# Designs tried in a protein design run: designed miniproteins, single chains. Part 8

Each design is a single chain, and the fold is of that chain. pLDDT is the mean over its residues in the fold that is shown.

## One batch from the design tools (miniprotein)

Design m252
Fold by ESMFold2-Fast:
Structure m252 (fold): chain A 72 residues (1-72)
Amino acid sequence: MDFDISGFTEEQIKELVEKLKEIAKKYGAKLTIEVDREKGKLSVDVESEDEEKEEKARKEIEKAVKEAQKKN
């Protein structure tokens, strides 16, 4: 999953990353995050052996990022 974060401050990115980590932990999923500050891109991958938990984590992550984008 790739998201546009070009309008985000460093603090907003840090807050978002911590929130995404909490979501992954809640669902027992493995989270990989890559932040490209120069291109304003956030790449997120979430993996779980439980397909339902992976889907729930993905949906909650997408919702969290879109809400953050809407505020900025």
Scores: mean pLDDT 82

Design m253
Fold by ESMFold2-Fast:
Structure m253 (fold): chain A 60 residues (1-60)
Amino acid sequence: MEERVERLVEGLRDRAVRITADGKFIGEVSPDSSEEELREIARKVVEAAEKGATVRFEDP
């Protein structure tokens, strides 16, 4: 879990991204997002994906 979360945080840093799981909005990141906020969103994404949800990264 934690390794996947940290890798996703690395991929989300300095980006503006809207994130959905099975079409449901779960979070939005911006270049101003803190590391703690990125980790929280990354955990939600990893958990959704592990439960079989289709996760999408969209323009905000």
Scores: mean pLDDT 78

Design m254
Fold by ESMFold2-Fast:
Structure m254 (fold): chain A 117 residues (1-117)
Amino acid sequence: MEYEKKLEEAKKKGDKKGEAEALLNIGKKYDIEGDLDKALEYYEKALKIYEELGDKKGIAEALKNIGDIYYRKGELEKALEYYEKALEIYKELGDEEGVKEITEKIEYLKEKMEELK
């Protein structure tokens, strides 16, 4: 409700960055509630707008969150793909903290995938 109102306000103002941020937060809300399919839908909507804007930080955050959803759905190969895309962008940005966080997620995921094969 709060984020849905922010989304409507951003759309009325033509604030594309605010629209993407609101969509990302709606996705996070559904993720917390355990509605993984809705979380994914809203994260993908946010990603599309961040890509249109060239907002590399927003793109990386959306890709990371999409990877987290695929991981929780057990779609490990898709989770890895999205994490690797996020890692490339964090490296381009020189975001050492983001690089470290995503690298740790990728290493853990690869270890789990090896155990399942």
Scores: mean pLDDT 87

Design m255
Fold by ESMFold2-Fast:
Structure m255 (fold): chain A 56 residues (1-56)
Amino acid sequence: KKIIYAKGTDVVTATKELEKKGITDFNIADSEEALKKGELTIPVGGKVGDITLVGS
């Protein structure tokens, strides 16, 4: 499982909105790992609408 966040997305806010939308196929730890690999860009104060989920 992998979460790709578009530029401008805050991880904490994104997680809450994903749960609100009923999306549970994600992991915050995977998001942090993806960020280190350059697969996740989450600038502070971004909008949740910038999120893209990839994986099962």
Scores: mean pLDDT 48

Design m256
Fold by ESMFold2-Fast:
Structure m256 (fold): chain A 92 residues (1-92)
Amino acid sequence: PAITVTADVPASAKVGEPVTVKVTLSALPEAATVTLYVDGEKVAEKALAAGATSATLTVTFKEAGDHQVLAVVETADGSAGAASAPKTLKVY
């Protein structure tokens, strides 16, 4: 199945403040998991039902600096997946 995924990542955040990332996706053909990655490390995940078109994930940064954030969606059977474009979030 063709899946599209975009992540709405804020341009900046402060150390210790929760950051909400909204993931928008094409209607899922089946159950899937959305995973949030920061600098290549898994920081959050959420299970999604068939037909889901969005998810929200929250992350709190402990270190100032530029961080790369992306979302990855994979179907429960592993048959399909997609990744959002990486976004740079500046933490200060």
Scores: mean pLDDT 82

Design m257
Fold by ESMFold2-Fast:
Parts: C-alpha cells; structure tokens; sequence
Structure m257 (fold): chain A 73 residues (1-73)
C-alpha cells in the first residue's frame, strides 16, 4: 500500500548511520514515486522541507527541498 511504502522509506532513511546526500535522496524519492505511483509529501512534509531550506548548507539539498515545497502547492 501507499502507506506501507512511505513507512518503509521513512524507516530506511532514519536507520541510515550516514546521512543521505541530496543526490541519494533524489534517487530514493524518484524510485519510490515511480515504483509505487505515490506522492511522497508525507515523508517530507512542508514544515520539514522549510526547515531543510533554512538549515542546510548543501545547495542540492536546498534545491530538492524547494522543488518538494513547489509540489505541495
């Protein structure tokens, strides 16, 4: 189900001992969306995406957060 895919993605991301790069995050999001045909807004909700934009020093991470926020409109 959509909820199971989202829950598993959250678990895998949270369990990683090394933070994912922006590229790895983008690949994971694209793979899950394409495979499950699902919107990943529940994984990176608006409040969290805004926080990434404010706190991240990685320009790619900021770009992906901004794109995700645009999709939430």
Amino acid sequence: SREAVIAEAKRLLAASPVPLSAAQWAEAVAFIEETAGVDLSPILPEDLAERYLQESTDPLAKAFAALHLARLR
Scores: mean pLDDT 59

Design m258
Fold by ESMFold2-Fast:
Structure m258 (fold): chain A 94 residues (1-94)
Amino acid sequence: SLLDEVEALAERTRARLAAATSAAEAREVTDQFEAEVIHLMLRHKLPQEAIDEVVAIAREHAARLEAATSLEEQQAVADEMIDRIIAVVRRAVA
C-alpha cells in the first residue's frame, strides 16, 4: 500500500496547503511532502530510478517555488508538483 500511503499523504498535504496563510508556510508544507515521499519510497525499496525521477521533479519545481512570492503562486506550483510525484509512484508500483 505504498500508493495508498502516498495518496493519503498528498490529501493531507493539499489540506495543509489550502489552510496555509503565507507563501513561506506553503513552501514548508511542500518541502515536507517531498521529504516524506522519498522516505516512503526508500522504506518500500522502490528502484533508485523512481526515487531519482521524484528528486528531478522536485528540483525542476524548486526554481518556480523559489520565484513564487504569493501564497496563490506557491499553492499552484506545489499542487502541480504533487500530481507529478504521485504519477511517478503510481507507475513504479504498477
Scores: mean pLDDT 87

Design m259
Fold by ESMFold2-Fast:
Structure m259 (fold): chain A 108 residues (1-108)
Amino acid sequence: SEEAKKLLEEALELVEEAFKRAVPLILTNAPDVTRAIGRVLRIMGLMEQARLYLKQGKYKEAAESLIEAARLGLEMAREYLPDTPETRELIELYERALELAEKALELS
C-alpha cells in the first residue's frame, strides 16, 4: 500500500530524529551507561531493519520493527531522562511515530 509506505517513512523519520536527540541525553543521565548502550544499539538495529523492510515493500514487518523501536525509545526516555520540555518533545516524537506505525500496520 502506497499509504502504508508514506506513514512508515514518516514514522521512521520521527524515530530517527527522536533517537538522534535522545542518545546524548541518555548517555549523560543514565546511572548504568553499559545497559543504556545495549538498548541504544537495539533501537539502531530495529530502525535499520525497518529501513530494509521498507525498501523490500514488506510494510507489515517494517511497521512491527518501528513499533518496537518507538516503544523502546519511549521507555528509555521515561526511565532515564528528567521531566523537562526537551524530554516532553522527545516523548511526543516517539508517540507520533508509534501512532503512524500502528496505522500503517492496520493498512498492511
Scores: mean pLDDT 89

Design m260
Fold by ESMFold2-Fast:
Order: structure tokens, then C-alpha cells, then sequence
Structure m260 (fold): chain A 78 residues (1-78)
């Protein structure tokens, strides 16, 4: 099926991003420097979120909550 070709290429791209986390971090830093108003990096974040949704978000939240727990601040969950 022709759609499988597109899907496989897309999936490979997403997988490569997970391996190139260091490069992604640099790109995110540049976007953050230019735009930090709305959601995380308007375009890059959406792509990253799909790739490593559980790992990335869980890691960031875990770190954030860990700091909050030290200061006895209420949880940030909505």
C-alpha cells in the first residue's frame, strides 16, 4: 500500500529525532530565545511530543515536581 511508504518514512524521521536529542535541544534553545510566549516552541514541540510523549514529558514533569516537592509547593497537574 502506497500510504505505508509515507508512514514508514515519517516513523523513521521521528525515531531519528529521539536519537538526535542533543541536536533537538539546540534547536529548542534557539526557538526559546526567539519565541517563548505560547506553548513550548510552536512547531518543534508538537513534533517532539509525538515522538517521545511519555518519556520526554514524564522526565520534565518528574524533574519539575521533584523541585516543587522540596519547597512544599502544590502539584502542577491540571
Amino acid sequence: MDNSIISSKSSQFLFDLDLDKDMLHKRLAVLKSKNSSKEYFDTSYKSLQMISTENDLQHELSRFLSVESLTKVPPLTR
Scores: mean pLDDT 47

Design m261
Fold by ESMFold2-Fast:
Structure m261 (fold): chain A 99 residues (1-99)
Amino acid sequence: SMMIKKEDLIFKSEVEWPDLPLLPSTAELLALSEEEQRQLVEELIRQSGLKRVLEIELTINLPKSKQEKISKEAKERLLKTDPRITEVKVILNEKKVKS
């Protein structure tokens, strides 16, 4: 359902980091359920250790409605879980191949 590649991830925070060290392969992502894909996004954000503002840009091969659902759910759970995170922005870019 979701295809995320390391080159398709952009992270912005008040602390600049070059990369997240633990990005799964496309094959691993395709093996995940929709729920597991949501949990993965939340876990990656959590492991980044961002303090106040988190901005994540992802390119995923999912319909926009599902992208928005995953983004909203991830934001709500992160803001509820870690009081150090005051704002979460998830930017989802659809890969324009066979849309």
Scores: mean pLDDT 53

Design m262
Fold by ESMFold2-Fast:
Structure m262 (fold): chain A 94 residues (1-94)
Amino acid sequence: ATDAEIERVVDREAERFGLTPEEKAEMLRILRLHQERVGRTLSPEEIEQLARIVAEFIAARRGRTDDPSVEVARKFLEAIDEVEAWVAERQAAL
């Protein structure tokens, strides 16, 4: 997906789940990092599916949810945080 497509999907899903501007920024960063990690351009359908999962997880951190998809999203975000920390450490070493 293009950056414009990612931003559009993030805007829509963030509005749907009532995300704060900070949570929306986190979601956008996660989706961009995931596309970079995969090493290929994600389809619009893949971005839409991932954006929904990420938004559900971010919203769930503010409240309770028994949705099984949240567990998958939680592990996905945990892996993203680890990659972001790794990238930051490597950048600091330069």
Scores: mean pLDDT 68

Design m263
Fold by ESMFold2-Fast:
Structure m263 (fold): chain A 87 residues (1-87)
Amino acid sequence: DKAKKIVEKAVELGLLPDDPEIQEKIIEELNEKIDSASPIELLAIVLRINPAIIPENEEEAVETISAITGKSKEKIKELLEYIKSLT
């Protein structure tokens, strides 16, 4: 399951809490979009951000997500590359 792998990677990177209930809800949301959404849109969904506010450019998207979440740009970029590897 691609959605489950993305969520597990986000938890591993410290971008999501190790909370099974939250993880299950995110997996359900990702599965609705997994075959149709861009990697940037999937990244926003997994990090619980509205994709509509995220720039289409990868560098700007990572910077915006880092600013919103307070999380490392390097970890966010690593998650984006992982999502791209699955899609």
Scores: mean pLDDT 83

Design m264
Fold by ESMFold2-Fast:
Structure m264 (fold): chain A 83 residues (1-83)
Amino acid sequence: ASDEAIAAASARLVAELERLAGRALPAGLQGDLETVIRELTANPQDLSGLPARAAALVERYGLPAELVEPLARLILQAVLTAT
């Protein structure tokens, strides 16, 4: 995947997650999502750990637990879009 595709997918994911959360999210989240999407695109076998990675991001940024499942789904869509 190109860096531009990963950045675009991450930005779209943040916008959708902000819509679900009903608030603006910390700027650091986009960078962490770019890293996660890059790693999962390079190593698709690690997709089995996606729920745990989503939970860790939700905890790190103080987001509601209800966002874990939507975030995991959005990350999966971003990985598929970036490939």
Scores: mean pLDDT 81

Design m265
Fold by ESMFold2-Fast:
Structure m265 (fold): chain A 96 residues (1-96)
Amino acid sequence: MTISQRVLRLIRDMRRQGVSGIDIMRRVGDLAGVDPRDIVQAMNDYSKTDEYRQDVQYAVDQGLSVDDARMVVFARIAGRLAGEDTPIQRLIDEVR
């Protein structure tokens, strides 16, 4: 199982428990072996790109809510910072 898949499952579990975004970021950083501040910076930078918009729209077109689509893209970025590139389709299939 890739880091992006583990991050995705972690976020879903923590969202169901009503955990705060700050605590989610800390747990994601621990799981990915990356500083949470680097994850926040990378996500903020990527969210301004056309690629982010295309990735979110691709997931929405496959039946995900906007919030779930954003979660999938976030999990993929966290995995990339850890040196992995998980195809977005694989993460979409985990949420469906």
Scores: mean pLDDT 84

Design m266
Fold by ESMFold2-Fast:
Structure m266 (fold): chain A 75 residues (1-75)
Amino acid sequence: MEKRKEFIKKIRELYEKAAKKLGVSVGTVRDLLAAYRAGREDDIEAFAKHYGIDVETVRKVIEELLKEIEKIRKE
């Protein structure tokens, strides 16, 4: 019954956690996730440079976010 609401809440919390780690907005994390999923490496690199974050750190945070989303989806 409430499984969909719990899923949305957990996903939101994951995005907020990623945003906090990178020091950016949740919308920014969504854009990064979309770029990563689309294989837009140039967008990821441009983003890291714009925010003064190491590109490997950006990739790691996005990969962790994807892994956690997939875990929740599989529950």
Scores: mean pLDDT 79

Design m267
Fold by ESMFold2-Fast:
Structure m267 (fold): chain A 95 residues (1-95)
Amino acid sequence: LEELREAVRRLEELRERLEAGADPREVVEEALRVVLEALRAAEKLNAPQESLLKIIAAILELVAVLNDPKASREDALEAIENAIEALREAIRALE
């Protein structure tokens, strides 16, 4: 569980950096790495299938932002916020 809580903290810091004017592409690339590590931790903890699918959906949204040259800072923020919520739900399901 601590690995998932740490991932949430890291994503919250990335969201704050993005709001402060950091490069959206660099922030989303780091967020993607964090969420991929969190997915592995959730799988190891035997998180429910619905929780794993929500984390996978968040990963796909982050990948979509990276592959879209028209993606805005707002799109990046929404993708990171959705990833934070998916991880919070996974933590709740494991408690």
Scores: mean pLDDT 86

Design m268
Fold by ESMFold2-Fast:
Structure m268 (fold): chain A 86 residues (1-86)
Amino acid sequence: GGLTSDLELLVFARYLLQNLTLPELAKVLGISVKELADILGISEKTLRNSKKSVRELVEEGVITKEQYRKLFKFILNNKKAVENIR
């Protein structure tokens, strides 16, 4: 897409990471809680019990900045899934 489409995808990906809990994010992305836990390098139990956004978990050191970048790229690489949720 053009610059506008890329900006919309970036804004929406950021919205998901800032406003959804990890279980909600997994549901929105159409992946299992286990798959999301594997991407982030945390236990499924930690993910299921988390009531915090991905951003808050990064700020608390539960998720590393590298794991956050990996997840952000995963969301961007699933452009069709992200666009279909809007």
Scores: mean pLDDT 73

Design m269
Fold by ESMFold2-Fast:
Structure m269 (fold): chain A 84 residues (1-84)
Amino acid sequence: STSQQLVQSLDGIQNRVRQTITDQQQRDQIVSLLSQAQQSIQNGDYQSAVQLLDQASRIARDSGDNGTASSLDTMRQQLQQQIS
């Protein structure tokens, strides 16, 4: 399912974040937000997932990880289409 694919993609992003973001506080915040987004997706709460991914993307950009931010923005846009 699309939800299962998104959850798997978020697992990949979390693993990448652990390797690319050196600031522990920013890394922990992103991982926490992505875990919450996975729960929201599994529950069908795409509105909350979109907001959580947006927050995670901003922290990733602030940390200089534009690759992670871009991946999260793409996923946020896909979820946004499902709630319209």
Scores: mean pLDDT 83

Design m270
Fold by ESMFold2-Fast:
Structure m270 (fold): chain A 68 residues (1-68)
Amino acid sequence: SSEHEALIEETLARIREILEEAGVPEAEIDRIVHSVRALLLKEAPHMSLEELRAAGEALVAMVRDRVA
């Protein structure tokens, strides 16, 4: 749905911002964002909007912990 697509892009934008603030090179950020987008697009058709939101928050938290 358009709501699922919007939530995926919002989650990816948040991940990109965290990686940019951490000084990760743009080429590496693009690879990470591409991989995460592919994963979310594969799983999203089998998830509710609430489940996708929870998965997005977990991914954002994992990225923050990795760059801390």
Scores: mean pLDDT 87

Design m271
Fold by ESMFold2-Fast:
Structure m271 (fold): chain A 80 residues (1-80)
Amino acid sequence: NPVDEILKIYEEILNQPTLEQREELINENLDKLNELRKQLSPEEVRELLRGILELAKKKSSTSQYARDYAEVLELMLEES
C-alpha cells in the first residue's frame, strides 16, 4: 500500500531531532517518495494527508517542525 509506505517514511522524518538528520532522510527517500506519490489516486492523496497530519499532531508536543507541518497540512486539507 503506497499510502502506508509514505506514512512510514514521514514518521521516520518527523522523529529526527535535527534539521540535518531530517534533510538526510528526505534526500535518501526522495526518489522512493516521488515513485510512491505517482501511484496515488486523489482519494489516497487525501488519506495520506490526513495520516501525515495525525503523525505531525502526535509529535507536535516535542517538535516545532511537527507543529509547523501540522498547520500547513490542516490548511491544505481545508481546500477553501
Scores: mean pLDDT 75

Design m272
Fold by ESMFold2-Fast:
Structure m272 (fold): chain A 95 residues (1-95)
Amino acid sequence: DPEAEGQAALDAARQSVNEGKAAVKEADKLYKEGRIEEAKELYEQVVEGIDRFLPQLDALQAAYPSVAAELAALRDEAEALKAEVVAKLEELDKL
């Protein structure tokens, strides 16, 4: 069922973005605890994860037109999260 497959793909993609946001919160906690190297490593893993995820979202948008608009919104959300994390990493590189 293409509609059910599209919905499942969207739900999985949204879960991936939510996991990225949770990882950023954990990295923020590590930073507040003075665990700077661990925070930096986790922020770097989030950026790498988003860089792998964006082409997957592009492929899903092409495969599932029924959810393409929601996948495009999720792509914008993932890019915004990456920009936030990159800014945090630039601040950590000054320490």
Scores: mean pLDDT 88

Design m273
Fold by ESMFold2-Fast:
Structure m273 (fold): chain A 68 residues (1-68)
Amino acid sequence: GLIDRAKAELERLLEQKGTDRLSPQEVIRAMLEAGLSESVALAAALDLMRGGKYSTLEEAIAAIEKYV
């Protein structure tokens, strides 16, 4: 599904960066590339930003699942 596609995009990004940290902009981009709507991407990113400047993969997926 679209969540699995978003997860795959985020996993590729983390591998490419050599880090375990995702910015809100990176989460938004991955969700949009996966085919999720801009409103869902923004809602998830705003939720993550309340927890800090950066998120883990697990935190990003939990936020996406909350708004899908």
Scores: mean pLDDT 81

Design m274
Fold by ESMFold2-Fast:
Parts: C-alpha cells; structure tokens; sequence
Structure m274 (fold): chain A 68 residues (1-68)
C-alpha cells in the first residue's frame, strides 16, 4: 500500500539522517513528515513519491556538503 511504502521511505531517511548534523537531521525529519502528509492527502503515485523524496535527499545532501 501507499502507507507501507511511505513508512519504508521514512525508515530509509531516518538511517540517512544518522550521518547528518543535528540541524539538518531535524529539518529532514520535518520535510519527510510533510511529504508523507501531502502524499496521503493527494493520493500520490509511487513515481511522484519517489521524485519528491529524491528531491529532498539531493537538497539536504548538497547543504550538508556545503557545511563541510
């Protein structure tokens, strides 16, 4: 289901967050929660979900690299 898939993505993002500075970890958690709420509200396709999560991942990763 969409709900199960979103929970798997949340878990993956939580593992990724363990390597991030605290501020980016907190922001990533907030953005993941927002994406999950939007996906459920708007009944997004798997492709839309994947594209949105990839966008967040790239943005947070770029910001983490800039802080190094």
Amino acid sequence: SLEDYLEELRASMERYAEGLPEELREELAKRVDELIEEALRNNWSKEEVEQRFLGVYVEISDRAAALA
Scores: mean pLDDT 86

Design m275
Fold by ESMFold2-Fast:
Structure m275 (fold): chain A 73 residues (1-73)
Amino acid sequence: GMMSDEVARETVESLEEHLEWLEENKESLTETQYLASLTVILASADFVIAHTENEELRKRAEEIRERAKELLE
């Protein structure tokens, strides 16, 4: 059972918005809040990559994963 395109799209769009907000608001967050948010974003992106049949959405999720990894370092 793969994710529907609708669910994958909504998830990717939500993750893109959350990641952008997180990058812009890093200075206002505790380290624990920042790391917890990045961990959730990474796990959610991985889930989309594993379960979407849509190549565009998979690539967007892979980009989210890469950006989140860079911020986690």
Scores: mean pLDDT 86

Design m276
Fold by ESMFold2-Fast:
Structure m276 (fold): chain A 91 residues (1-91)
Amino acid sequence: SKEKQEKILDKIIEAAKKVKKEAEKEGNKKIVEAVDIFLEELEKLKKEGKMDVSEAIQNSIQKAGLSESEIEEFKKKLIEELEKLETELRK
């Protein structure tokens, strides 16, 4: 349903905000830039009723110019929050 899709997007947005806060503390400007782009892409998806989160992630990586190691770190942090989302959806 649209309500479930919006709930998932809102949780991904919260996950991205946590990743940004951690990257800011670490001084990783590239990951901060990628997260800012990702948040803008997620808000656009929410307004348009779309769920192409994979495309939003790829656009963020490309526009921020992340290295292979930074891509791995970014994805790992997002996966940890996605696992939390899956746990909440099972309750």
Scores: mean pLDDT 79

Design m277
Fold by ESMFold2-Fast:
Structure m277 (fold): chain A 71 residues (1-71)
Amino acid sequence: DEKKRKLEKAKELEKEAEELYKQADLYYRIGEIMKESGDEETAKAAYNKAKELQEEADRKKKEAERLKKEV
């Protein structure tokens, strides 16, 4: 059943996106703490990591939405 497979894949991608968003939030908060401590280099690295994780999560969320629309 193609529809069932697409829905199962969409749910998996949504769960992965949620986990990545949580990781992005964590790195963003690390960046804020490092910025306040004056460690601009570490803060920038943490913000970049948060952005990468958020972008990956966004891609997974969009793919899940695409799969749901095709069923």
Scores: mean pLDDT 86

Design m278
Fold by ESMFold2-Fast:
Structure m278 (fold): chain A 73 residues (1-73)
Amino acid sequence: DMNRQQGLRLTVEAGHYAALGDVEKAVELAELAIELLSDNPEVVEYLKKGIEYAKKGDVKGAIEAFNKALEAM
């Protein structure tokens, strides 16, 4: 599925930018991943948690949440 492949790539990139401290880009990429993966509620929930952690400056929490989203794919 093309949407799943693109959503996976965007989630990996969101985690990468979160690790680099680029919160704006991490959130933007994760929001795009939510749009592509909207058919998977578990993945969407972890992506939303990752965004919340990133916005709060919790880089470790954001990375963990994005990794859980990848595991749920």
Scores: mean pLDDT 88

Design m279
Fold by ESMFold2-Fast:
Structure m279 (fold): chain A 71 residues (1-71)
Amino acid sequence: SAAASAAASAAYIRRTDPHVRAAEGRVVAPGVVEVVVWGTDEARAKQSAEGAAKMAGGLAGAAGVGIGHKV
């Protein structure tokens, strides 16, 4: 499911990227997943959020994926 893919992508990023302090994934609209990443570096957080969003889209088969970041 999109929700499970969003959650799994957020968990993966928290586990694999040492610059990420927190990450959350959720479904914000049908076929749209948002992954929000909080990190110590804005550019790194953006890259991690983009990677997680692409992964969530692939796992769920969804075309629309939302991306967020925060430092």
Scores: mean pLDDT 62

Design m280
Fold by ESMFold2-Fast:
Structure m280 (fold): chain A 63 residues (1-63)
Amino acid sequence: DVVERVRRMSVAELGRLQSEAAGAAVAGDDARAEELWEAVREPVSRLIRELGPPAQAAHEAMR
């Protein structure tokens, strides 16, 4: 299923961006870390639209 493949790819991409943001924060580059965290926000919003209520609950729990 194409939708299932897109979801898996988005999760992998989120993991990469989160790791890069954490690395920037550890290095003291706060501006870069903020940019990367914003990039993560968009893929998460996309997954919420695709997965529906379960994804919304998971996203709110992460706040």
Scores: mean pLDDT 62

Design m281
Fold by ESMFold2-Fast:
Structure m281 (fold): chain A 80 residues (1-80)
Amino acid sequence: MDEKVIDYIVEGMRSLIEASGDPRVGVDMGIRTLVGLGILTPAQAAALRAQIDAMIAAGASSDQIADFLRAQALALVAAR
């Protein structure tokens, strides 16, 4: 169940990054939605934001950011 929800949110985030040209807009939407659904805690969201900010600074693509967030969200759900 959570995997399909994560995939949907991450794909929406990727599309918003491409449409806006601003990776922070898409990342903010994706992370806020995952927190709102109880998939991420606020503390986990803060840690992931720091890692994604480093990726954006390094020139990561929307696909790289999407793949990273998906992998991390799935790993955090599996660790419950």
Scores: mean pLDDT 81

Design m282
Fold by ESMFold2-Fast:
Structure m282 (fold): chain A 71 residues (1-71)
Amino acid sequence: SVKELAEKYLEEFNKKYGKNKKLSDEAIEVLEKQPWPGGERELRLVIEMLVLGSSEEIIDAEEVQKVLDSI
C-alpha cells in the first residue's frame, strides 16, 4: 500500500540523513489520494524531499501538498 511504502521510505531516509521525521495521519491521507503517475519511484522521491526539506519533526498534509504541487 502507499502507506506502507511511504513509512518504509521515511525510515530509510531518516537513517540515511540522520533525521527523525514522522508523517501525520493527514499527510499519509494526502499521499494515498494521489494517482502516482510515476509510481513507486515518484513516491520515494517525494518522501526524500519531505525528509530533507521539512523544518519540523512532524510532516503535515500542507507540506506534502506543497511538494506534490512542485512536481
Scores: mean pLDDT 84

Design m283
Fold by ESMFold2-Fast:
Structure m283 (fold): chain A 100 residues (1-100)
Amino acid sequence: VTPEQRREIAILSTAFALIAVGAALDVEVFGEDPTDGIKALKETGERLVKALEEAGASPEDIERVRKLFDEAVKNIKTDPQKALEAVREAIRVVQRAVDA
């Protein structure tokens, strides 16, 4: 993994987490529709997965990250806390994949 790839993955991981927190706050605190947040989460998640694939992450780590992203997206509207738990776990998998 190059320093540039590591930096891009770190930026995308941070963006993904912040978007997820924003969408969760829209639902839990403001009672707002998270549709725009979910769209941004999907787009950022796809970019992060592509960056991991280009960095040579294992197929097992990529599949785990995809599953956790799908869980986050699925749960953001109905169970924002479960969605945020999935995001936290996804970031842990991403960090381990980059450090391997």
Scores: mean pLDDT 84

Design m284
Fold by ESMFold2-Fast:
Structure m284 (fold): chain A 59 residues (1-59)
Amino acid sequence: MTRMEKALKTALEIAEENRDESEEVIIEKATKVLMEKFGLSEAEARVIAKIAIEEVKAK
């Protein structure tokens, strides 16, 4: 898996765990973890977090 694929998987896990929280809270939590763990920029991490939320809600 690429670094981006691992980041998306991590964001999906955070979104699923925090499914009852608001989208803003999930984005903040996922963005922080992705920046710390994968060294992503805030912009990249936010985009991945939004994709993860959309995938979780589409299921």
Scores: mean pLDDT 80

Design m285
Fold by ESMFold2-Fast:
Structure m285 (fold): chain A 78 residues (1-78)
Amino acid sequence: MEELEKFRELAKKMSKEELKELLEALKKKDIETVAKILSKVATKYKLISVEELRNIVKKLKESEEFRKEAKKIVEELL
């Protein structure tokens, strides 16, 4: 899944503190906070387009499976 691969790329650029904040937001299903964290990293490193970021956020809102896989990625990087 392309969106999951792009999420992994963003997560790899995050600090341990940012990853912990992202994991807590994912556990709470606080998609607004998740989107803000991802947007900051994407902008800083120019890793993905605005449209790719919107697609990741949409999957995080709509797919429980995508949220589970995203949490696993963050936990693996911690």
Scores: mean pLDDT 83

Design m286
Fold by ESMFold2-Fast:
Structure m286 (fold): chain A 68 residues (1-68)
Amino acid sequence: SALDLYKAIAMKDLGLSEEQMEEALEIVKENPEWSVEELGEKIAERLGLSRRDGVGLAEALRTGLAED
């Protein structure tokens, strides 16, 4: 799926575990009305990422969910 591909790329690029990726995915799923920037800030805070990396991850996960 698109989601599985985007998860795999992000995990490799950001050095995230499966547990961290599932945590980010839950934030995206629980907040469908939030902007990518709002999701990215929350993900960055939760996973200890930069805001830029958090926003990139949020965009990838939202796109993957929408394409599945």
Scores: mean pLDDT 85

Design m287
Fold by ESMFold2-Fast:
Structure m287 (fold): chain A 60 residues (1-60)
Amino acid sequence: MEVREVSTEEARALLAATEGEKHTFRASDGRVVHVVTGPDSLIIATIDEAAGTATVETLR
């Protein structure tokens, strides 16, 4: 598992470039969670729009 703190722009660019099944849902605290399920990897990006930050988790 690899966790990276990135900008919201970098997180969105990574999600756009990643192949796989994409799911998006909103948490009760206003954060947006994006999940990309690839053939051998899972990427979870949590975007905090109010703070302008994002956390990206990669599972292989």
Scores: mean pLDDT 76

